# Designed miniproteins, single chains, continued (3): the designs that were tried, part 55

Each design is a single chain, and the fold is of that chain. pLDDT is the mean over its residues in the fold that is shown.

## One batch from the design tools (miniprotein)

Design m9905
Fold by ESMFold2-Fast:
Structure m9905 (fold): chain A 73 residues (1-73)
Amino acid sequence: MSPFEKELERIEKLIEEGKYDEAKALLNQILDSVPLSEYERVEELIKKIAEKTGDTSLLEKLKAFRERDAQLP
């Protein structure tokens, strides 16, 4: 599996356990390394955290990375 698969599984487990701060910390660590194919999955996890905590900072970071990638040839 890719390195992301392990981290995404851990994040999903943390969210299910109600450990939103830990899930958010792991997402912050991997956001700059997320491949385009995983953006939707990561966005869903971030939205779930944002709904429970009210913190949308990760959504802004993910959108910034998407905009950056849209500039590449």
Scores: mean pLDDT 74

Design m9906
Fold by ESMFold2-Fast:
Structure m9906 (fold): chain A 62 residues (1-62)
Amino acid sequence: MTREEALEAAIKIVKKFNLPSEKIPEIVEILLAAPSAEEAARRLSEKFGLDPEEVRAIIESV
């Protein structure tokens, strides 16, 4: 995943789950640090209380 793809995914995630835009940089770094879309979705779901399947679908769409 490129930084540009991570930014697109982060923006989609904050919009879908009504998170504050201030979380975008944190979400981008989690996406870039994760070795897979599944692991990124797991970490984001644990951190922000999100549905991992919906997060994974967004990550796979970018």
Scores: mean pLDDT 86

Design m9907
Fold by ESMFold2-Fast:
Structure m9907 (fold): chain A 84 residues (1-84)
Amino acid sequence: SMEERLEKLVELTKMSKKAVLLGLKKLLEEQGAQAVEMFNDESKLPELAGLVATAASEFSSEEIEKADEEEVLKEIKELIKKYS
């Protein structure tokens, strides 16, 4: 499930859930279908985790803390639908 994949990304990156969500959203916006393919392939999750961690590092601590988890997750779902 999407929730299980997000939990695995949190575990692999060792980052906060909000940081993972922001990093994943950024990758989906920048790489589209390629990022969706990696997210939908469990064997590619470790590689995706590295890319998510790199993307998340572009956000300040303040941006991460202020992020609305539910809104970011909604945007991620729409991006996955758009590029699927």
Scores: mean pLDDT 86

Design m9908
Fold by ESMFold2-Fast:
Structure m9908 (fold): chain A 71 residues (1-71)
Amino acid sequence: MTEEEIRKLLEDAEKAIEVLKNEKDPVVQKIAKAELEKLIPLLRKGVAEATDPELRARLERVLKEAEELLK
């Protein structure tokens, strides 16, 4: 993955996480959860391929938070 692809992936994942944490509407939560579930394998790939330690740390943080929310 390019650094630009990783940054966009982080933005998309962080937005989905924010929606899941703040929305009370079950339909909106279901959509955000489905989007976040699609991003999990890409986040895992990003962690494996990231060479920048700051981007890797951010990917690991976002992945951990996403996995906790998707329990």
Scores: mean pLDDT 82

Design m9909
Fold by ESMFold2-Fast:
Structure m9909 (fold): chain A 83 residues (1-83)
Amino acid sequence: DQKLLEELERLRKEVQEIVSKAEADPSKENLEKALKELDRIADRVQAIANDPSASLDVQMEAGALLVGIASLKLSLKRELEKV
């Protein structure tokens, strides 16, 4: 449980770093790379949420992060359409 919460915290920081880098240099290549990285992280977060040992707290944290990733992906896709 503690290990899953710590992994979710690391993944949340990775999401912030990916988005910050894409926003700092919003080229088509950087936006496409950010979207692929967010998909990779979302898949891992979903796996954590589906772990049968995951507590309610882990499931709630994972769910919140998935919603956040979906919102960020939508924002990056809108930026990609402008490039």
Scores: mean pLDDT 86

Design m9910
Fold by ESMFold2-Fast:
Structure m9910 (fold): chain A 87 residues (1-87)
Amino acid sequence: AMAAPEEVEEEVEATDLATGEVHRARLRATVTGDRITGELVLEDGRVYAVTGNLSTVGYDAEGRRVMLLAARDRATGEHRVLKMTFL
């Protein structure tokens, strides 16, 4: 409503904060203002519905952008918090 939606598709690294597992994934999302909403497709075939806020973006030691995502597994309904690193 406030800004034009921007479609993004990115190769990312997703870290599950509960398990410490790191996955290569593809983000397919829409950004509207500071809100990001979409899907994260993991290399193991899992698909998460994800939502996040770009105002939470930080940077790692290499200067890569990182952010937290609330995620829900589309097959199981399990909720996760993922740390996403843009590659």
Scores: mean pLDDT 81

Design m9911
Fold by ESMFold2-Fast:
Structure m9911 (fold): chain A 79 residues (1-79)
Amino acid sequence: SERIELIQEAGALFREARELAAQGRYEEALRLVEKATELLVQAGYISEEQARRLVETLRRLLAEGVPGEEAFERARATV
C-alpha cells in the first residue's frame, strides 16, 4: 500500500532526524522532519495544521536548548 510506504518512509526520516539532532545538527534534523510530516500528510495520517504545529514546536524547543530526544517527544505529543 502506498499509504503504508509513505508512513514507513516518514518513520525512517524521523529516526535520521533524531540522530542528527543528537549531533547538534538541528537545521538538517528540522529539514528531515518537514519532509517526514509532508509524507504523513500525503498518507492522510495527519493534517497540514498538525504537521505545521509539530515542526514549529520542535523548532522552538531546539532553539530554547531542550535536548533533542526530549524536544522530539514533546513535539510529537502536540499532534
Scores: mean pLDDT 87

Design m9912
Fold by ESMFold2-Fast:
Structure m9912 (fold): chain A 68 residues (1-68)
Amino acid sequence: MIAQDAAALDELAASGEFQKIVEELVESAKKNGAPSIAGMRLLSIAEDLLGRPDLAELFREGVKKAEE
């Protein structure tokens, strides 16, 4: 179950440190060219964990289109 993990991740998101790491990963992917399918999957999970479902859905759609 994810209830305990969700609370812990919410605390990390509130600190801003986890969000900063995710933003650095996004910038790194842009600098290194188009992110791999695996990279986009990781970003969608990370944005979901940060409580940003809109951004998570964008990466999810990107994975879906890349797998077509």
Scores: mean pLDDT 66

Design m9913
Fold by ESMFold2-Fast:
Structure m9913 (fold): chain A 100 residues (1-100)
Amino acid sequence: LEEQARKLIEYIERNREQYKRLFDSLPKSDQELIDKYVEELKKNEGNREAMKKIVDGLLADMFLNSRPYILPPFLLKVLESGLSEETQIFVVSHLLRYFP
């Protein structure tokens, strides 16, 4: 999963401008939701159990509220928010467990 996460991160970084346009096209409420989840990850960086729960909360919002379009712009925000490389890989790896 870590190797798959690294490849996905590289892909998103290569397509950064497209993912930024996706974020900018979102309703203000969806942008704020993404920013809140990213901010929670920053506050809990290094706490693996807390970070898993935050990611699981995002997944629940995506699946229960029909918001799968939030995932790509969320991933870009994770990469550009100042989170450590270890945290970025951890978050992406955890997400990839749900998208085989």
Scores: mean pLDDT 82

Design m9914
Fold by ESMFold2-Fast:
Structure m9914 (fold): chain A 99 residues (1-99)
Amino acid sequence: AAMLERLADKMAAIDDPRAPEAAELLRRIAELSVEARRAALAKRYAEAAELLEELARLLEEAARLLAAIDDPVAQEIAALLREMAERARRAAEYLREKA
């Protein structure tokens, strides 16, 4: 949560219309992260895996928008979001095996 908030603040400093779009995707990602955690705690592993796959897709979309911006901060955030997407997909696979 705190990391996503800091990323949104850094995005607000980027002077490009794609940055607000990426920030909106980060808000949706934060909501999905909470829902995925709740599903996993409730042992609804299949649902948690589906939510993590959707979260990974949105992270990749946000990274794609930022990667198109000629700004070093945008490029750094895009790389971080791609790593987060890969971790989310691995977590989804792990949870799917438990379903």
Scores: mean pLDDT 82

Design m9915
Fold by ESMFold2-Fast:
Structure m9915 (fold): chain A 97 residues (1-97)
Amino acid sequence: MKIAILTAPGHTGGLDEAVEKFREAGHEVDVVTVPPGESLLDVLKRLAEEGYDGVIIADSAPAGTVEELRKAIEEAPIPVFDFDGIAREAGLEDVAK
């Protein structure tokens, strides 16, 4: 799978090990910073257009309100996973927390 992990600027720490394990299993993984002023839904649409198979939203990612997050996930043209879900899907349950 081609996977994007969404995070905030300067908050990529602790993701390197997970990224390496996904890549070792034959998946492509990119850590993507959400730009200031861009909506989560716009970022998800762009990642779908770039050919990503799935997205993980890290705790550090700017999600706005709970309602905005839910709406973005529902309207996204790309599947959104937590770390546990994508690790299971990728066969890497040891990466899940």
Scores: mean pLDDT 66

Design m9916
Fold by ESMFold2-Fast:
Structure m9916 (fold): chain A 62 residues (1-62)
Amino acid sequence: SEKVFESMKLLVEAAKALGIKDPTLENFEKAIKEGKVEEAAKKVGVSPKEILEALRIVKEYI
């Protein structure tokens, strides 16, 4: 529960950093497929691996 909340929070911040106005999981996964995960990670101040792990955690609960 707590880990899921922290992961969702990180994904929302990453989506904002990429300028995604509608921060759905679908739009975020599209951005990752377009190779934007490193850009998001750099802007948020985390590693790309942390963003990918957060996405994995959130997807397990949706």
Scores: mean pLDDT 79

Design m9917
Fold by ESMFold2-Fast:
Structure m9917 (fold): chain A 63 residues (1-63)
Amino acid sequence: SAAAEVAALAARMRAAETDEEARRVAEQMGHKLATDLGLPEHAARQLAERELALILAEKRAAA
């Protein structure tokens, strides 16, 4: 399902070893939310960016 795919992308984003990889996965998440799950583009981008920001903050705190 699209929801399961989005959940898998969120897990991939958290497991990413670099900021660049996390950003790449976040772009995929935004795309899935907009095209497959039917969220408005603005809401999809906001959700993906929010998840990315949280994960990047976590990675920087761990560095």
Scores: mean pLDDT 78

Design m9918
Fold by ESMFold2-Fast:
Structure m9918 (fold): chain A 109 residues (1-109)
Amino acid sequence: MEEEERRKRLEELLAQIDADVRFTPGEKEVIKEVAEWVFEKDPEAELTLSQLRILAGLRILGVPDEVLELAYKALKLGHEETVRNLYLALEFGADEVVEKYVKKIKEIV
C-alpha cells in the first residue's frame, strides 16, 4: 500500500470513530489507538469499526500484546465470534475459558 493511501484510510477511519455517537470519549481514544496500531502493523487491514472496538476492549482489559496480535489475526480471518468470546471470558475473569479461547485462536492463526 502506498503511504499516501495508508494515511488517507487511517484519517478516514479516525474521523468515523470521532463521529460515532455510540462511543464515549475514552472509548474513542482507545479505539483510535488500536486503529493506529493495526495500520502500522498491516497498512492494508480491512477491519470493521465493530472489530476495532473488540480489540480496544481487549486492550482496556490489559491483554498482552501477543494476545492482542493473535486476536487481530483471528478477526482478519473472520473469527469474530471466537475473539468476542475471549473478550467476554476476560471481562468475567473466567481464567479456564480464557485459556481455552487463547488456545483456539493460536490454532486458527
Scores: mean pLDDT 76

Design m9919
Fold by ESMFold2-Fast:
Structure m9919 (fold): chain A 68 residues (1-68)
Amino acid sequence: SMEEERERWRAELLAMARAEGFSEEELAALDTRLRQVDAEHADAPLEEQQRAFLAVFAETVRRHRRRL
């Protein structure tokens, strides 16, 4: 289902963030934000859902890297 697909995308993005050296607190914050985006875009077309997840992830990674 599309809900299972979005859950998989969220899990993959969290795994990538962990590989980037995110702390458990940063991972929890990212998970919360991704869940918010999921809820906001649940009825949106697939491409818009993917774009929303990637936009949030990219911004979060940029902020993390600025702290390194």
Scores: mean pLDDT 81

Design m9920
Fold by ESMFold2-Fast:
Structure m9920 (fold): chain A 64 residues (1-64)
Amino acid sequence: VEALEKAAEEARKQGDTLEASALRSVINAVKGGDIGGEPSPEELERILAAVRQNAADQRAFDAA
């Protein structure tokens, strides 16, 4: 989960509050046992890509 926490901190520093909040939700789900054991590097990459895409989609919607 360190990679997700690092990504969330980077997003927060860059002002990407939507991405940071989404990553925090994923971290909480992993730590709470909702997702199970620590994700593989491939699963982490998928999660990061999905979170970033969702944040981008939300920003585009908010800009419209």
Scores: mean pLDDT 70

Design m9921
Fold by ESMFold2-Fast:
Structure m9921 (fold): chain A 82 residues (1-82)
Amino acid sequence: HMSVDEAIAHINRARSYLLELLEEAKQKGYPDEFIKKLEALVDRVVKLLNEVRLNPGDQELIDKAVAEVDRIVAEAEKLKKE
């Protein structure tokens, strides 16, 4: 399983990806509903990043945070409409 440093890097990559999707959605004029949903997913990733940083020795929490981030990224992909 991921070390805390690997988990932080993984979550930061997910955050960057979601921020890029959010900017693209805004540029393409996606509905406010989709923008708000993407913003909520970004907020959730930031909260998970903070939890991991505050609990670097909690492997169970780290593993759960990584799994949740992967689910959030999958939700963002599903929300994508063009």
Scores: mean pLDDT 85

Design m9922
Fold by ESMFold2-Fast:
Structure m9922 (fold): chain A 91 residues (1-91)
Amino acid sequence: SDQEELRRLMKELVEKAKPLKTVGEEREYTRREIERLRKDRENPAKQRLIELLEGSLESFEAMVDSIAKLAVRTGKLTPEEAQKLKEEILK
């Protein structure tokens, strides 16, 4: 079933990510896996996994942006410091 294939693909993705040590390495790996999965456009399970992975990257960026804005609002970081930290994390 499509659901079983999606679960298998997700498990494979997680296992390959286990040796990664940094958030930056995990984000780069995720982007590379999206490009790899795009080569098989006819597979609906792979297309769903691409959507989930793209959504995960977007959600993480939104979370980092929200935290950066909160740090500025609470006086913990300047706008410049928050922007530099955001760029460093999202590399």
Scores: mean pLDDT 82

Design m9923
Fold by ESMFold2-Fast:
Structure m9923 (fold): chain A 111 residues (1-111)
Amino acid sequence: MLTATGGGTFPEGGTVTLTATASEGKIVGLAWVLTRPDGSQRLIGVGGEGGAGRYAGRVTATKSGNTATLTLSGLRAEDTGTYTASGIVAVDRDGKPVLVGGSGSVQVTVV
């Protein structure tokens, strides 16, 4: 299962680091999506790649083993919302690799 951590309340101009952890296996691919309070969605990071568009230069994403992190700097009120990590984990089952989908989410509030 994927679990996301690192949410909370942060000041404008601050930095947040979110972590997605697989309880077993290795993260093969993972995307971070922000769902804002109005229901709009934005892709903010993918695996070890940083953000695109308005998030370029403010996002650093990493992926290693069972862990993926997303660091978002220069926080703005528009960064408030639910951050969902969704991805594929490679798990060994009885000597065979199996790909399993998973997701985890955290709430981030910028004040």
Scores: mean pLDDT 80

Design m9924
Fold by ESMFold2-Fast:
Structure m9924 (fold): chain A 59 residues (1-59)
Amino acid sequence: PVPRVTAEATSADGKVNKVEAVGGEIRVLESHNTLDQKDAPATVKAGKEPGAFAHDLWA
């Protein structure tokens, strides 16, 4: 049983990235714009499917 660590990090562009670390491997699961989280909580489209993203967000 390898413990999983899920964390959220905000990039310089204000994007929120969700990452998961397992046994020293880090994967990006989700990313959203912080503005969407604040301004559209009432009518936001929950269309952000869970999946692995490229490290383009960290570039």
Scores: mean pLDDT 48

Design m9925
Fold by ESMFold2-Fast:
Structure m9925 (fold): chain A 94 residues (1-94)
Amino acid sequence: MDEINKAKAEVKGEVVAFARKLGREDRIPELVDLVDALFEAAIAAGLSAEEIIELGREIIEKIKEALKAYEEGMSPEQAVDDVKAFLEEKRAEV
């Protein structure tokens, strides 16, 4: 549980930093809630700690991809929406 809680905290930290960098702090509550819901769904589905930690890594990679797209000309709104869609899709898959 401690390793899962650490992974969840790391993902939340990355989401908060991402939204702040884009000037979309207004979107932080919904993104954090989606991260919480996704981790809770993964735990409830019986995923192993290793699988949940790997899920956290996939989310961080998506955040990095969205940040790069933003730096290459994507709007802040679209970059946040791409991360949101990824979190919603992953929750549906568990």
Scores: mean pLDDT 88

Design m9926
Fold by ESMFold2-Fast:
Structure m9926 (fold): chain A 89 residues (1-89)
Amino acid sequence: SDEEIEEYFKKLREKLYERLEKLSKEKGLSPEDVEQIKENVDISIELLRKRALENPDLTEEDLKKLEQNLLSQLEGLVNAAVYVQKLRG
């Protein structure tokens, strides 16, 4: 149902934000870098949420793959920001 899709993406966003907060504290990301990563996450979530609502044939397996892909993208963005921060001195 539409309500189940909305709840799924709300929980996924919360999970990604919790992971980002943990990684940012562990790796010493600036507040500005954290906000930029959050904005990128929100854009990705909104795009995928819209597509999910338009596709009634989405499976639980498809949703699990989306979660894994978004978590991998998040870690990539965090690692890139850490390296850029180190290069700035």
Scores: mean pLDDT 83

Design m9927
Fold by ESMFold2-Fast:
Structure m9927 (fold): chain A 100 residues (1-100)
Amino acid sequence: STPVDEKIRELTEPLIEKLLKEGDLKSAELVGAIGLIAREAGVEIKSITKEEIKKILEKAGVSKEEAEEIAKLSIEDKEKAVEKLKELIKEFRRKRAAER
């Protein structure tokens, strides 16, 4: 694990646990998916805001247009945001497996 990976876990894991205890399953899944993308891209998470989500996705190689759409959905429709993020995670994993 890199220092960036450790910082991502330290931010996301307690937040996910808190959201699960509060019954906010959709927000917990959103935080988990963003954390996975940030770790795959080696990008530090400073906060879970719409603007930070967009920056994380852009740094991970997601197009500016798609990153903006997903960041908007994180506020307007968390379930759709999570579905799109899960698909991106699958693509990142497939690309990595094909190249290595």
Scores: mean pLDDT 82

Design m9928
Fold by ESMFold2-Fast:
Structure m9928 (fold): chain A 110 residues (1-110)
Amino acid sequence: LLEEVERKIKEEYPEFKTLVLLDVKGFDEYAAKHGSKAGLSTVLMFEIQEIMEELGVDGLVVASSGDIFAIGLKIEDEEKAKELAERIAERLSERTGLPVEVLEVRKLEK
């Protein structure tokens, strides 16, 4: 999964330099009670995009698979990318009421 997402970003979005994976805990249970998984996934993708715009971050939600959301960032600085990933996770958690964890922050190859 991670390697497939990385390849897709390199092919479709070569301007992105860092990959972030977020895990939205309780996603499947929440979706089952409050709507469809596809509907909730779409809402969360829009929420993440709004958060990135508010933070002034050049990024895009490039894929989702269940409770995991993949974000491409133009930032090459790994420390800044990690700080931004944590801020995105915190704001998404605040908006949804669901725990959000940063699973991975990976620099895409040169």
Scores: mean pLDDT 77

Design m9929
Fold by ESMFold2-Fast:
Structure m9929 (fold): chain A 89 residues (1-89)
Amino acid sequence: VEEVKKLIETIPELKRRQLWVEASREAYEKLLAGEVNNEEALEIFIENAYELGALSEEEKEELLEALKKGLEEFEKLLEKREKELQEKI
């Protein structure tokens, strides 16, 4: 999450928001339609974020590796990063 924010900082602010939202859109739509489960939706999101340039190849691999270790580990990492960001603000 923090690394994704750093990467997005290298592009215009309008594109940053658009790329992030666009990356999540397909995954969310498929999840709501029952076409994919939570893990599959997250994989689609990561792949789309990489294709759109919101993630580097290294960041993509790190997120996919965390997901392979289990949805719990991925969620814990995401929650930890969110809490750290809130405490700084």
Scores: mean pLDDT 64

Design m9930
Fold by ESMFold2-Fast:
Structure m9930 (fold): chain A 62 residues (1-62)
Amino acid sequence: MSLEEFRATFDFLAPTHSKREVVSFLTKVGGIPLEEAERIAAIEDREELLRAAYEAVQPLIK
């Protein structure tokens, strides 16, 4: 999956980019452990958060 496709899906499912929406997306859709999802959701920069989320889900998406 490309970063651009991931961004579109992320923005659709977590449109306000709130910590709760990001954690829900990463744990439910990405299969990321809760602790790591909370760490990523705490990133203040939107582009850095998106990139960290994308990199974290890549090993779980074949």
Scores: mean pLDDT 74

Design m9931
Fold by ESMFold2-Fast:
Structure m9931 (fold): chain A 70 residues (1-70)
Amino acid sequence: SVEDEVERLRRRMDAALAAGASRDEVLAVFDEALREWTRTLSEEDVTRVALAAVDYFARTFGLPVEVEPP
């Protein structure tokens, strides 16, 4: 489920942080998961998991909830 995928990602990111990963390395884990979700989930479900993951990043790193294009 979408909720299970979000929880799995949160555990992966927490484990990476506990192992000494940098913020950029944790972002790479999220980016990899987002690419996989984009290939396997519907657009609606990708949006749902992405919003939950952005909220987790905001709480964990103090990052903004919105991102601008490069």
Scores: mean pLDDT 72

Design m9932
Fold by ESMFold2-Fast:
Structure m9932 (fold): chain A 64 residues (1-64)
Amino acid sequence: DSKVKKLKDEAKKVIADAEAGKMSVGEAVRKVYELALELKKASGDEDLAVAIIEEAGEVAARLS
C-alpha cells in the first residue's frame, strides 16, 4: 500500500529532522503522533502505529 509507505517515510523524516536539530523535539513528537493516527487508519495496523510512536519517544529521550 503506497499510502502506508508514504506515511512511514514521512514519520522517519520527522524523526531524522529532530535528530539533526532541524525541528524541536515537541514539534516532532506531535507530528509523529498525527502521522501514526493516519497510518493506523490507512493500514488498520495498530502495532505498526505504536512502533513508530515508540521510536519517536526513544529519540526524544536521547535528545533531552
Scores: mean pLDDT 78

Design m9933
Fold by ESMFold2-Fast:
Structure m9933 (fold): chain A 70 residues (1-70)
Amino acid sequence: SALERAKEEIRKMVKEGATADQLDAFLAELRAAGFSPADLKELERFAIVEYFARAIDEIAKQIEEELKKR
């Protein structure tokens, strides 16, 4: 579905280092493309979750490196 393809693109963008502004720009493109308000809300929530998951993974890697020095 178009919704699943949009989620996959968001996941790819986040994995490739997309900024919050780049994710906001992509969501604006999806809005212009005619996605429903409900689908846009789901995609925005998905983008937030993926963005924070990346941040948590980076924090975890930093902690792992610090623990190796102890």
Scores: mean pLDDT 85

Design m9934
Fold by ESMFold2-Fast:
Structure m9934 (fold): chain A 98 residues (1-98)
Amino acid sequence: MKKLEEQKKIAEKKYKEVEKALDEAIKNPEDGKVRLKTAETVVEAMNEFSEIAKESSPEDAKLLQQAADYFAEAAAALDDPEKAREYLEKAKELIEKL
C-alpha cells in the first residue's frame, strides 16, 4: 500500500467526523456542551492534518493546511448553516486533490 493512500483515508475519516460534529451543533444551537465538543473535534482534526502534512510533499501539505483552515471557518460559521456547509465542501474538494 502507498503511504499517500493511507494519508487520504485518514483525512477523509477526519472530514466525516467534523461534518457530523458540525451537523449536531447546527441542530442544537442552544447547547454549549455540543458546541464545545464540536470545537474539540475540529481541533483534533486540524492536529491530525498537521501531523499528516509533516510526512507529505509541500504541495499536499498546503492542501491539508487549507482544508484544516476551512474546518475552523466552518466551526466559526455555525450560526449560518449554509456558510458552514460551503466551507466543509471546500475542505472536501482539497482532500480529494491529495
Scores: mean pLDDT 79

Design m9935
Fold by ESMFold2-Fast:
Structure m9935 (fold): chain A 60 residues (1-60)
Amino acid sequence: SMKDKLEKYEKNIKRTAEFVRKDPRLTDEQKKKIEELLKEALKKMKETGKPVPITFIVEP
């Protein structure tokens, strides 16, 4: 169902956000920008049902 897909995607977004926060290779500015993009991707998934690939956000 769409609800199950959204829940799985949200868990993946949260896991990725934790990974980004702990990444010593990223600056605070880069972390903030990636976290903002992750929030926008989750919002888009809720509105359209179409997931943005997380890899396109963290490694463009």
Scores: mean pLDDT 78

Design m9936
Fold by ESMFold2-Fast:
Structure m9936 (fold): chain A 87 residues (1-87)
Amino acid sequence: MSLAEKVQAVFDKFIAEAEAKFGADSPLVKQMQALRDMLLELITDSKASPEQVLAVYTYLMKELKEKYPEAAPLLDKHLAELKAALA
């Protein structure tokens, strides 16, 4: 699988789980869809290294956990799966 395909699979899994728990129209789901699209563009265009992407995304996930503490376990699982995909 390409790097972009691995990243997309990680996001699609998270979004499906988040939609099941919080609903498809939840702000968290909409924000994660936007982040997926932006990250896939960066990876596909080779505009950022995996290390740079992971550093920025780790910071964004911290902010999301503070904003949506009910999603913290799911966000932690997502970040771990993304880190594995980028390695």
Scores: mean pLDDT 79

Design m9937
Fold by ESMFold2-Fast:
Structure m9937 (fold): chain A 119 residues (1-119)
Amino acid sequence: SMEEKRKQLVAELAETLFELPRRAAAGMDDAEAEALFARLRELLEELSKLLKIGESVTATTLSPVSREPMTVTLTKVSENRATLEATSPSGHVFRATIEVGDGETVVSLSFEDPELRAL
């Protein structure tokens, strides 16, 4: 179904986005980075065809920190931009923004630890 396809694309996009800090820390070569950003562009372009601006889709992915199942929500904010927010059962909050432009893919990521938030 279209809903199953939307959820699958959101899960794949979230997994790819939230793996970026680990891959960067491990040292990505230019070819690996190119392939990864090309995949992110492909996933966002496919999702954008299935979503109206302001529409959200909720899917399940795994926390990159704890490996716990977590709920991720993607919102289409423009034709070329989406935001993702995910909260793990442990209270870790992951946020991502992805934007695709003329030959460019821009990603922003943030992570919030519940112990640090309590300060």
Scores: mean pLDDT 80

Design m9938
Fold by ESMFold2-Fast:
Formats: structure tokens, sequence, C-alpha cells
Structure m9938 (fold): chain A 77 residues (1-77)
């Protein structure tokens, strides 16, 4: 199973990827459509990497549900 430290590191990496894609903007309302798309793409890529490293099926299922919502949001942009 993934350790809590491993999960925290993966979440930190995902947050760093989103910040890099958005230029540090944290309020979604302040993002341009291009920055919003870039942020979602970065978040999806980081989340896919994180899910691939998880061994707990309950955490994988929850992560996949969130990932599917993010993909749907990206497709709607």
Amino acid sequence: AATEATIRALVAAARAAVRAATGGITDEADLSPEQRRAALQAAIAAAEEAVARLTDPELVAKAQAQLDLARAELAAL
C-alpha cells in the first residue's frame, strides 16, 4: 500500500504542476480559458501518475472518480 508520506508527495507534485501551468493563479475565476485548460491537463496528468502508484483499491476508486470528473470538465471547455 502507498504510505501517507508517498501520497503527500504525489499531491504536492500535482499542486506544483497546476501552479506551473497557471502561473501561480489559485482562483479559478481569474484563469483565462487557456490557463484553465492547461491547469486541468496538468492536474489530470499528475493524478494519473499518482493513481498508477496506488495499491489500495478504495483509494484508486475514489481517485478515478475525481479523475473522470476532471476529464469531463476538460472536454466541456
Scores: mean pLDDT 67

Design m9939
Fold by ESMFold2-Fast:
Parts: C-alpha cells; structure tokens; sequence
Structure m9939 (fold): chain A 70 residues (1-70)
C-alpha cells in the first residue's frame, strides 16, 4: 500500500540508504503530513513550535522541488 511504501521510504531516509525514488516518495508525503498536523494541532502549538514547523515546511518544499522535478 502507499502507507507502507511511505513508511519504508522514511526508514531508508533515516538510515541514509534511500535511493532517489524513496527520497522522492518520502518528501512527497512529508509536506502534506506536516500541513495536516498543523491544521489539526496548530492552535495548541507555541509560537516557537510554529516557527520551527514553518522552517521545516520551507526546507521540505525546497527538497521536494529538487527531488520531484522531472
């Protein structure tokens, strides 16, 4: 399933063994997951937590654009 493939890609990225397709799949899943968490829990997060998540989304978007182009 897609969820299983994303979980494996995440594990491979953490281990530093991810290939391009695994990195692409991980990054494609990462930004939507962070955005979903912000929509659900954003009101309960501190301003410092929000700033860290905003930077994380920005970095994830930059990496996603690099890995998902083509």
Amino acid sequence: SLEERIARARAAVRAGTADREESRLYLAGLEPAVEAALNKYGASLSEDDLAQLEEFIKRARELREEFLRE
Scores: mean pLDDT 65

